Designed miniproteins, single chains, continued (2). Designs and how they scored, part 34

Each design is a single chain, and the fold is of that chain. pLDDT is the mean over its residues in the fold that is shown.

## One batch from the design tools (miniprotein)

Design m5228
Fold by ESMFold2-Fast:
Structure m5228 (fold): chain A 89 residues (1-89)
Amino acid sequence: MSHLEAGIEALEAGDYDTAIEHFRRALEEDPDNEVARAGLLAAEGLKNNDSVKTTAAMLQLVGLLIEDPDNEVAKRLLEAVRKAVRRQE
């Protein structure tokens, strides 16, 4: 499994430290990976209860989906972030 996919799975599981590590590794392999950048921003925001970071990550993912509506990885990550944000108080 790619580091990008592993990061999304960790975020879906609520393991934000593991998600951060995988998204960082994905960016080391491909610094232009905007989904991995959004994932890192979201995981950091979720870990630290930083709503500005999680909102920024969601807006970035929405922007990617406006450019490519068939981007299933961006869609999956956006759904994971929205679900995690709704569970935080």
Scores: mean pLDDT 85

Design m5229
Fold by ESMFold2-Fast:
Structure m5229 (fold): chain A 77 residues (1-77)
Amino acid sequence: SEAEEAAAIRANRDRVLADVEALARKLAEELGPEKARELLLEAAARTEAEAAASTNPAEREVLRAAAETLRRLAEEL
């Protein structure tokens, strides 16, 4: 059902956000904070565009959370 699919997408949210945080740390370590910030902001913009294009409300919710997390991590660098 759509409800079961939505629940599965939302259950995967925490993993997606943890992966985003791990990637941000790795980029900062390997490329430095300035280049990492640039790449994280570019990733946030692309993720926000994907959220806007998605017809699945659960997917939009997760993608928006990921984009917000990417922007927050960029600001913390």
Scores: mean pLDDT 85

Design m5230
Fold by ESMFold2-Fast:
Structure m5230 (fold): chain A 64 residues (1-64)
Amino acid sequence: SAGEKAREAAERAREEGAGTAAAVASHDAQLNGDKEAAKHAYEQAVEAGGSPAAIAIAKRAADR
């Protein structure tokens, strides 16, 4: 239904926002060689309930 699609889109946008912020932070930390910051960004993405894709990106950055 249109209502279900609208709700799902809003929820996904919220999750994407949190996940995108975490992914950007982990990538920036990676560029600066800051594994601690990358790990923290991964933990934040998981805690915020980010998308699986965003969490995977942050985890990979933290595990390097």
Scores: mean pLDDT 68

Design m5231
Fold by ESMFold2-Fast:
Structure m5231 (fold): chain A 86 residues (1-86)
Amino acid sequence: SRAEILALLRELAKLLFENEGVSEEEKNRAFAQLEEIAGLVAAGDYAGAVARAEELKAWLEERGLLTPEQRAVLDELLAALRAALA
């Protein structure tokens, strides 16, 4: 559901901003990407939201910023977004 997706976006944002290993610049970039995903969800563009969420996951993995907890929430977010397409 949209409510579930928005809750997962908020949880991921909280985990990223509480992660002391992430710089303020990286937190700001991650936040901007989460805002873009939230905007796509608000517009009903779930296909676009999946694409942006996959790009966010790749960006976080490339920078070594994905904790197991953050990965789990992001994978739940991707599953919820894909379910909204069906």
Scores: mean pLDDT 84

Design m5232
Fold by ESMFold2-Fast:
Structure m5232 (fold): chain A 80 residues (1-80)
Amino acid sequence: SEEKEKQLLQAIEEGNVDKALDLLQELSGNPEALKKALEAALSLGRHDLALALQELTKDLTLSPDLQAQLEAAVEKAQKP
């Protein structure tokens, strides 16, 4: 729902990782919401959310720039 999408974007902005992950699972069937969440997480440097978003967006068509940013963020999240 649009309300859940707004709640997700707010949770990402506030750095509430647990709430953002719960809302991402609820919105997993909404590609538009997932793309907006991905753009927000990447712009804010939320590398911990990037790993979850990589799995959820794997079947979505992303721009080359967005795909490159996601891959870089996932690599950073996996390094100690």
Scores: mean pLDDT 78

Design m5233
Fold by ESMFold2-Fast:
Structure m5233 (fold): chain A 67 residues (1-67)
Amino acid sequence: AEEYLKKGKEAYEKGDYRKAVLYFSLAIVEDPNLAEAYEFLADVFEKMGRTKVAEYLRKKAEEIKKK
């Protein structure tokens, strides 16, 4: 999961939101309890104007943090 988080963050910083979504999604597939991956994915969708999707992902991250 760490490698995908790193690649996702690099893509996000470069403005490559498509690759950022891909890598953060792969991080979630490897570790579904990785709240950070949901938070970064929410930031990407917010940048893309997908506010409702971003809100859903932030709620998911919060639920994971409660466990």
Scores: mean pLDDT 81

Design m5234
Fold by ESMFold2-Fast:
Structure m5234 (fold): chain A 56 residues (1-56)
Amino acid sequence: MVDELVQKGKEAEKKGDYKTAYQYYSQASQVALDRGDVDLAQELARKAYEAWKKAQ
């Protein structure tokens, strides 16, 4: 599940669709946190934030 969301986020970034990338990375971060993987959740939250900044 997390890997699929991360892959979709990367595909969105390659297309310049940073809003969609932000949505997928945010969802992936939340799923990682729900599974207790705090390190992965933090990394994905950073990727979401970077995509959010570029979406502006």
Scores: mean pLDDT 83

Design m5235
Fold by ESMFold2-Fast:
Structure m5235 (fold): chain A 60 residues (1-60)
Amino acid sequence: MPSVQQLFQETLKRLETATPEELPEVVAEFRKRLRDAGLSDSQIDNLVASVTDLGQQTLA
């Protein structure tokens, strides 16, 4: 099982190489994997917001 840090890094890597059409799927998978890792809803929302913000920077 990857750590939360590994999940975050893997998701960032995927967002950097993903097409705009793939971004919602990558984010949804990340959210589910964080939930499966036992994170609280607040922690999940914060990490998803951070990952999405970085993804939006790539889409500019």
Scores: mean pLDDT 74

Design m5236
Fold by ESMFold2-Fast:
Structure m5236 (fold): chain A 80 residues (1-80)
Amino acid sequence: SNAALARLGDVIQEMRDQSQAANNTLSVDQAVTTINQLRDQALARIREIARAEDVPPAVLEALETHATGLANDIINQAKA
């Protein structure tokens, strides 16, 4: 449903915002550790919502790929 997609988008947005805050405030090593934890928490929440809301597998895969990519991009920025 559109409501389920909005909830999933909110999870990804919160992960991105928290990951960016970590990158802006922490040392590189601390930021990488924190962002990896935030990514894992977001992926667990995405999977939970997807199961509860009967989200199609292809949509879930795309969301997991997107969330992982965002976290990796911020980690790469931290290491640059």
Scores: mean pLDDT 88

Design m5237
Fold by ESMFold2-Fast:
Structure m5237 (fold): chain A 58 residues (1-58)
Amino acid sequence: AVPEVEGADLPALLEALAGQTENPEARQLLLAAATASRAGDYAAAERLLVAAEALLAP
C-alpha cells in the first residue's frame, strides 16, 4: 500500500518520536532519519528508522 496522505509529515513525526525516547542512540538515529527525510533521502531515512526501532524493540 502507498500511504500518500501523510508522507509530508514524516520528518515531524520522526522528530516527535526522538523527543519522546529515553534511549540516546535511538534519539540520534530518529533525528538523523528526520534530517534525511527533509533532504528527500527517504532510503536513508528508512534505514535510520529501522536501526532506531531495533534499539527500541526486544
Scores: mean pLDDT 74

Design m5238
Fold by ESMFold2-Fast:
Structure m5238 (fold): chain A 62 residues (1-62)
Amino acid sequence: MDSAELGERAVELAEEGRVHEAERLAALAYIKASQGEGDLEKALEAVRRTREAAERLGAGSD
């Protein structure tokens, strides 16, 4: 999968609540985009969206 496909899949998984898989795919999308294999801005958006989902589902502090 190219960087754009990885980013789109990461966002989809985050929306489904599968945040660990989403974070891994978003990181791969970012790495590929940073190496010139995709759109860096789209990869950063995917990373941000997956991080927000992870924070909502797992990072609630009392």
Scores: mean pLDDT 73

Design m5239
Fold by ESMFold2-Fast:
Structure m5239 (fold): chain A 56 residues (1-56)
Amino acid sequence: MKEPELSKETLIKVAEQLLRLMGYSEEEIEKKKKELSKLSKKEARELLKELAEKLS
């Protein structure tokens, strides 16, 4: 499958799922989502990579 360019909203949704997989509480997830909302698309993508690496 071809991977399309992800929107900021999609990056936030993916980060939310990763945080749940890592065992974060809903409070922590909401906090991280607010942080992602304040970031640029580039910064949000970078934070998402960091979260994914922690699961690897």
Scores: mean pLDDT 74

Design m5240
Fold by ESMFold2-Fast:
Structure m5240 (fold): chain A 59 residues (1-59)
Amino acid sequence: KEEEKKRLEKVNEYLKSLGLDVEDFKSLKEAKEKLKELLDEGKISLEEYEELLKLLESK
C-alpha cells in the first residue's frame, strides 16, 4: 500500500534522473512492465533492471 507507493516513486524518480520520459507508476505490475520495456530497448542495463526490480520487491 503506502510502502509500495514510496518504492514506485523512488524508481520513477531514478528513471527520470536518467532523462527517460516516464509517467508516474500506478502499480508494481505497471512499473515491472515498464522496466522490462526499457531493458528490451537497451535504455537501462541488465544490472540496473535487476536492482530496480529488487527495490520494487523489497520486503
Scores: mean pLDDT 77

Design m5241
Fold by ESMFold2-Fast:
Structure m5241 (fold): chain A 65 residues (1-65)
Amino acid sequence: MKLIGVVGAKTREGAEEGGREVLEKEGADEVILLVGASSEEGRELAKRIEKETGALVGLAAGTDL
């Protein structure tokens, strides 16, 4: 199964940094970056993706999730 990372941040730089950490440390196959989105939106998207795809979703440090 694919491991998908979902990262929500208020800044693009924060989202990029969080996404890189998920890919490098958690070994995610994909990452979804939400630029300027709230951390709550990121969490809801992560839960939805897990439910719909059966993939594991990681959240990285550097976000307000």
Scores: mean pLDDT 61

Design m5242
Fold by ESMFold2-Fast:
Structure m5242 (fold): chain A 59 residues (1-59)
Amino acid sequence: SLREQAEALRERARELEAEGRHEEARKLYDVADQILELVDAGKLREAIELLMQTMEELG
């Protein structure tokens, strides 16, 4: 689900933070939170598009 994928992004952010990549970790936390807010607002297309863009950027 989109919520589970957002939680996976938060877990990735924790890994980046542990590596000392605090700015990148914060941006990923912010994106995960934004995806969850879009889901709660019923904006599923926007949530999916943001998730897909983020996954592409992560490589």
Scores: mean pLDDT 84

Design m5243
Fold by ESMFold2-Fast:
Structure m5243 (fold): chain A 85 residues (1-85)
Amino acid sequence: SPLEELERLLDEIEAAIRARDLAGARRLLEELKAHLRRVVADPEVLATLEAQLDGIAALAEEGRLDEALAQLDSLRLAIRAILEA
């Protein structure tokens, strides 16, 4: 399902951030962005989620990994709420 694919990408992003694999995290964040564009119908909701993904990338690149992971957890809950409604 689209939700299962998004959850898989979120788990892979978390693993990449924890491993300090910034190149892998960046690639996976862009893959998640592409998946969200296909499943999120509301353009304003999509723009908000994309901005949150860009924020996670910025935090990870700054070495603020605990903050990046906290933002990723918040994004996971938001995606679940949107797609399970």
Scores: mean pLDDT 86

Design m5244
Fold by ESMFold2-Fast:
Structure m5244 (fold): chain A 71 residues (1-71)
Amino acid sequence: MEEAVNFIREKLKEYRPDLADKVPDEYLRALAEAAGYDKEALEKAIKEAAERLPKDATVEQFLKEIAARLP
């Protein structure tokens, strides 16, 4: 659990450092569970969401784009 949350946090910092610190751990746990703790699926979803969204995107928009790419 904690390892998956830390992994998601690090990937958010890598792709969208402006939004990473604004996401509560509760949402990171939900994303990890939705992906079945698949780190490859999580990283792909985060990367694709970050590439799709504009620089002024909200945390809510970012989380919705990530969730839409998970099973």
Scores: mean pLDDT 79

Design m5245
Fold by ESMFold2-Fast:
Structure m5245 (fold): chain A 72 residues (1-72)
Amino acid sequence: MNVVQLAGEAILNARDGKKPLSVEEIRNAARGYLGVASLDADGNVVETAVPMTDAQRDQLIAATQATIDALK
């Protein structure tokens, strides 16, 4: 899966599991979205400096909205 999408799912899973993520954890996840490492062909996380695509932008917006909703 895309790293941005995976991070968003992790936030939602944390909300539904134990305690909601702390503000600091949410902030760190948002930073991760902006400096996203991509998976290589073998599924390992590598740091890849690529332009943000429209799809990644939409995923970031959706993940941010879901994070805000989880704080309500």
Scores: mean pLDDT 55

Design m5246
Fold by ESMFold2-Fast:
Structure m5246 (fold): chain A 68 residues (1-68)
Amino acid sequence: GAEALLQQIKDEVESNPDYTATLDGADTLVITSKGNPQKLIALTLQLLGDYPDLSVTLDGDTIVVTAK
């Protein structure tokens, strides 16, 4: 599946200490930023631009990235 792509995104996101990314199953990545939800908006837009074939949803203080 797209698990390797999600792992790559996880590693890139977690290189920035403002974010935590966790794989939830094989096809879903959950990204959080405690205390700075505005940074999640910017990251959501970046991920939508870089990975148009992925489903990226911002839900409050959490970004959910789902591979198809």
Scores: mean pLDDT 78

Design m5247
Fold by ESMFold2-Fast:
Structure m5247 (fold): chain A 115 residues (1-115)
Amino acid sequence: MEEEIKELEEKLKKTTDDLEKAELYKKLGDIYFKKGDYEKAIEYYEKALELYKKSNADDLAIAEVYYNLGKVYEKMGDYEKAAEYYEKAAEIFEKLGNDEAAKYLYEKAKELLEK
């Protein structure tokens, strides 16, 4: 885990492409989420999201980061924020014609708000 973080940080220092940097930040967010460091996970996911939006990335990449932010806030017990991010991801999947993924995320957001 620490070795993976070091490898990603070394790649990040050498990377000049905003899209590739966004992917590296997303991976760092995933690692910190797995470690239970939710504050760092959010920080890295937000950095990934900013770069994806700046680089005119695929809507699917943005939806994935929103979904991951939803999972982090859910683990923190912030059900209102979790629902907000799941709904943002669902809206993108709906736009892309992935009705099954959109329905799943809308239902998940609704369930969290009923807690």
Scores: mean pLDDT 87

Design m5248
Fold by ESMFold2-Fast:
Structure m5248 (fold): chain A 66 residues (1-66)
Amino acid sequence: MEEVEKLIEEARKLAEEAKSQGKTDYADRAMKLIDEARKYLKEGKVEQAKELAESAVNIARDALKQ
């Protein structure tokens, strides 16, 4: 659980950075995945939360590379 929470926080920071660089569409998509990951953690679905958080990190990182 703690590892997934750290991953969600990392994704949030990357999404905020993407938004600050004008990549709002990517930031919005990443934030939506972060919200879903948090919901799944509350339901005890740790593996699904991890997959959503990883996807959010990847989207935000890809935005920052372009």
Scores: mean pLDDT 81

Design m5249
Fold by ESMFold2-Fast:
Structure m5249 (fold): chain A 74 residues (1-74)
Amino acid sequence: LSPETKKLEEEAVKLSKEALEAALKGDAEKAEELQKKAEELALETARLAGLEEYEEEVKKHYEELLKKLLEIAK
């Protein structure tokens, strides 16, 4: 991975952790926003790494994570 690709991956992980923290605080709106940003960065990372064929799997993974976060936030 290039330094730029690694930075995007690290930022996506950070946003996912922040989304979990927001969900634990009951802030479903913030959790959803942060998780969607993490998904966008993960998709960009996949494209830069030449793994565009895995975009569908990445999207499914993040959509399932979002559903779990929204359940935690209630």
Scores: mean pLDDT 78

Design m5250
Fold by ESMFold2-Fast:
Structure m5250 (fold): chain A 74 residues (1-74)
Amino acid sequence: MLTAKDIAEAIAKLGPVVTPEQLAEALGVSLETGRRITQALADAGAGRSPDEVDAEKAVELAKGGKYPFPAPVP
């Protein structure tokens, strides 16, 4: 199971802007799972463009305890 720490570490290594394809490869998951993760990060405020996540914002979400993984809000 992927943890918020695993995702934050992968994003930090990929650089300032992360695509679903790069994240999927870095985490060893399917492209569909990578797209799902980047969409959840964008919904949480770390989106930069429709297909990109801002790495700095995504890492700050993990540090702030407002990470979407594992994440439902009731």
Scores: mean pLDDT 69

Design m5251
Fold by ESMFold2-Fast:
Structure m5251 (fold): chain A 69 residues (1-69)
Amino acid sequence: ATIALLEQALAALQAGDIASAIALLNQAIAADPSLQISLEAAIAAIEAGDIAKAIIALQATIASLTLIA
């Protein structure tokens, strides 16, 4: 499921596993292309070294798909 891929990507980012995080985000885009803009923004933040911004963006995407808190 797309949400599971996003949760795994978030866990990878929090662990500092940048390569796994990017791979999982690309898998999520392939599974749900409607998320491409949001997930490409998260990947761009990772590539810029702004991991905190990437985590925030990914958490927001997961929240919007699962439950609005």
Scores: mean pLDDT 80

Design m5252
Fold by ESMFold2-Fast:
Structure m5252 (fold): chain A 68 residues (1-68)
Amino acid sequence: MDSLARRIAEILRRKGLLPGAEVDDRLTPEMLKALSKLPNFYKELARELGLPETDVLTDEMLAALREA
């Protein structure tokens, strides 16, 4: 899950919600707290990846995160 955690951290940092490289091999409590600040996190993530907006994490989003 390293690639997914890192990509999420980069998106959060880009939005000013995460101060630095707080990325580990897994999703951290800091990242989960930052995600709770985004009312439409999955829609924003899909938009960042150039995918259709959704209310859930999709297989297409997971594939794009691995390639990005």
Scores: mean pLDDT 62

Design m5253
Fold by ESMFold2-Fast:
Structure m5253 (fold): chain A 59 residues (1-59)
Amino acid sequence: ASDKLLEALRAGDPRAAVDILLEAGEVDFTDEVNDAYEALPPERRAELDRLLTAAGPAV
């Protein structure tokens, strides 16, 4: 799960990253995953956050 998420983040694909998070249910946020997320362009990070919010049942 974490490896797939890291690949999606490094590829700049927020939709793939969200799909991986939803399928896995549980993901350990390693330093590599956090670094890859922070390295995303602001617009890609905003899209990822929007997709996660839309997929969640709560705030």
Scores: mean pLDDT 70

Design m5254
Fold by ESMFold2-Fast:
Structure m5254 (fold): chain A 119 residues (1-119)
Amino acid sequence: GAKAATEGAGKGMLRGMKEGGGTHAGGTGGAGVGGAASGGLESAREAGESAARSSPGVSAASGGALGVGGAFHAGLEGGGKKAAEEAREGAEGARLGGGERSGRGGELTAEGVEEGARK
């Protein structure tokens, strides 16, 4: 149950970042990176929730939280702890059924990636 939800959401997040702006971040600045991160987190949450709906004992909110946890881990490679912390806040929003938290997590994940790029 939960493992399948995490794996699906993790794939969605990585795909969203690569195709939605991560691959094109070099010339785009904050707006492109923010869009990629936001799309990645939303994709991860949706995939996690979808997998959780078919899994006994796992709520959609828990599946979404696990998906954002995968995005959290991916954020550590691009932007450091700041991105990871905000992905965790997005997971809390998913647990409460709040899609708006995923957008905020994406915004701050983009800030973390921008800070990492300056090193």
Scores: mean pLDDT 45

Design m5255
Fold by ESMFold2-Fast:
Structure m5255 (fold): chain A 80 residues (1-80)
Amino acid sequence: AAVEPLIKALKHEAESVRFAAAFALGKIGDERAVEPLIKALEKETSPSVVSALMSALSQLAPENEEVKKALEKAFLKFSA
């Protein structure tokens, strides 16, 4: 499984790399990615990457309280 390299890619300077990493982690479904994805979401400013991170977290651990709070905070920050 490519989980560890993808977790590291969430911190990459290129927006496209962070997007691809978030998307792939959501598809893989490994819960080891939950905490790194939450931390990436808190730091992210790109709307496309934020969307990918929110999607990945919703797929990985929709019932997780920290995931729910992170998704709510991101939605409020980026909603009109």
Scores: mean pLDDT 80

Design m5256
Fold by ESMFold2-Fast:
Structure m5256 (fold): chain A 78 residues (1-78)
Amino acid sequence: MSREELLALLEEQAEAARRAAEEAEAAGDELMAWAYRQAAEAAERAVELARAGAPVEEVVRALQEAVAELAREYEKLE
């Protein structure tokens, strides 16, 4: 995946997740609203890193760290 392709994908994902979070919140689905907000924040952070000129591997690492953090938070709810 090229840097441009990754940036475009992340921008689309951030926008979609942000809208999904708003829709879930309006519907009263607190768990889904939270999950979509976390996804939007992770994608937005990755976009910022990519726009700042970070290499693709750094952007991917930031996304992996965000996913790991979400997994840890979810395990705490068990």
Scores: mean pLDDT 75

Design m5257
Fold by ESMFold2-Fast:
Structure m5257 (fold): chain A 70 residues (1-70)
Amino acid sequence: KPVTLEELYQLKREAIGLADPELRRRAVELVSKALDLFDPEKNVLTPEGQKYFEEARRLIAEARARAAAA
């Protein structure tokens, strides 16, 4: 299913909420790159944007897992 702008902004909010400031900065950067690669004419995320979106999701998930274990 195509990634929506709402999903990208939700992921950005999750990135901003990360406890680790360096991981937060990196996750926000990745989500921002994905947002820049969103095609507003077609209302879909580009394939390049999908790579940044998945990388951001992975980093956020790993950051949360590490925080829960600490």
Scores: mean pLDDT 81

Design m5258
Fold by ESMFold2-Fast:
Structure m5258 (fold): chain A 94 residues (1-94)
Amino acid sequence: MEEAVREAYERGYRLAKETIEKAQAMPTKEEKIKVAKEGADRLRDEALALPTPEQRRAFVSGAALTIGNALEKGADKEIVDVMSDAVAETYRAL
């Protein structure tokens, strides 16, 4: 994988992972959803700001992998749903 494309993938993976971890640490459902939505907005903005279609797709793919891993490990459904919807919407905007 081209270096810039690999870096985009790793950034998407990391942003989604950090967002899910922060959201999971919130004490209420409302706060979990708020943190997940704030992270989803950052994910969309950062993905769409990438200079090439290959980097944008790699970023979204990295985020999607992290969300899938979080679901498999039993992350809260409301967090996973917000993040999954954000990834799908971002992918359609690419």
Scores: mean pLDDT 86

Design m5259
Fold by ESMFold2-Fast:
Structure m5259 (fold): chain A 109 residues (1-109)
Amino acid sequence: KVVLTQPSSVSVKEGGSVTIPATASNDVLSTKNVYWFKQKPGEEKELLIYNNSKKPEGVDDRFSGSVSGNTSYLTISDLKLEDSATYYNAVLTEDGWVWGNGTKLTVTE
């Protein structure tokens, strides 16, 4: 079974930028749709990125997605305090969703 590995936590200053990687244990990213979700405690997961780099309506242009080899990247520019959340990489396979372990982003003043 494929595993998606993300850093458990990352801390960055407000106004900076961050790139969160998620690496797949095999070549699933070369043939499957890649997604990124934002999760705050008590809230449902918010879709940020689909089909590797596309954004749904209403997602801020500060968010972008990319894929290189077996690694997916979520980049957030002009970081705001409200960007503090857990970010999940996910890949949709024929057998269903595969979820990363999540990265807790802390944005500091």
Scores: mean pLDDT 85

Design m5260
Fold by ESMFold2-Fast:
Structure m5260 (fold): chain A 89 residues (1-89)
Amino acid sequence: PLKLSEEAEKLLEEENERVMRLLRRAEEAETPEELEEVIKELDELIEELDEKAEEAREKGDEDMVFALEIAKALARMVLSLARKLKEKL
């Protein structure tokens, strides 16, 4: 079982919910334009998470770095799925 600091656990839960909302939007998208919006938001989220991970590394907050890297990996997975869905439309 993974044990993180309370702050890192909360951040991971919040970012996971954000990523899951973007996944739902990608699944419900009926046009390439709707998928382009989801892809843009995922790219922005990944950049945001990467910046936060660097800040956490500078502070030596290993739990926060781990939570942010997991959230970033989930966001990249959804981005890959959204791109594949766009190719099919």
Scores: mean pLDDT 85

Design m5261
Fold by ESMFold2-Fast:
Structure m5261 (fold): chain A 89 residues (1-89)
Amino acid sequence: MLSEEVLKRIEKFIEEIKKKKEELIKKAEEKGDEELKKEVEKLFEKIIEELEKLKESDLSDEEAELELEILEGIFLLVVGVFNLIISKL
């Protein structure tokens, strides 16, 4: 079972993702791009789903921290791509 420290890190990251999702959805709505809004919603919900699965996993703290780092990298890439797309609209 994951330690309380790892669980708190995952919860904080989920909170950060939810905040960034709302920010990007608002920007997509301001540009009138309904398709972009749907893609933001879809991809961020998938990342949140993977984090919720990580919380319920029987992984070691070390394995969970590695998965968390991978998901953090994916999140940063996705945010960068959406910001780039929005900047071109």
Scores: mean pLDDT 83

Design m5262
Fold by ESMFold2-Fast:
Structure m5262 (fold): chain A 62 residues (1-62)
Amino acid sequence: EDEYNKLLAKIKEAFEKLSEEEQKEFEDLMSKRKIDEAAELLSKKSDLSVEEIKNFLEDILS
């Protein structure tokens, strides 16, 4: 897979590792476009940096 698919897979895995409450928080943050806070939440469950996750989430919303 290319780097994009690897990054997407890691982000999906991080989201799946979040608790139900954390998943709801992530969705709320994304709906409010609080991308920095959403990226920080996912970074706790992955080896990805906050900056890598933030850039990916910003690209999705563009």
Scores: mean pLDDT 80

Design m5263
Fold by ESMFold2-Fast:
Structure m5263 (fold): chain A 81 residues (1-81)
Amino acid sequence: SAAEAAEAAVAAAVAVAEAAAADPSVSRGARLGAGVGAGIGAIGYAVGKLAGDPEAAARAAATGAAGAAAGLLTGDFAAGA
């Protein structure tokens, strides 16, 4: 269901942020990027749930998960530059 997909996407975004935070080889920028992406996804998910729109919640959560992954990568590159 869209609600299950949204919950899985939020869990994936949080897992990315937690993995980045737990790994001392990950830069501060990468951890911040992953955290920001996960936070945006979680907020979008919560807003979608409050609005009663599980499809919007799922899209927001998926965007947050993608943002967490992109933030991890781009934060790492920025810290290495």
Scores: mean pLDDT 68

Design m5264
Fold by ESMFold2-Fast:
Structure m5264 (fold): chain A 89 residues (1-89)
Amino acid sequence: DVAALRERYERAMRELERLLEEAKKASDEEKVPILEEAIRVAREAVRLAMELLRAAPPEQIPEAIGRVLRAIGELLDIELELEKLKKSL
């Protein structure tokens, strides 16, 4: 069910946004476990976006590619932030 996959993707992206907001309020040491959880959620969002792309009819492929690129971009940004943070601790 494409609608159910979309809802799961949107839920993962909302959870990711919530975790990133929580990280902004945290100390550097407290940010590490929050960003590690954010990476886990972002990886799930990538997986769901890829499933949506595989299930997409031709007319929805551009939108599905957009979700994949967005999820990958978020994942890479968080991984880079976590790597930088761990080197500064």
Scores: mean pLDDT 88

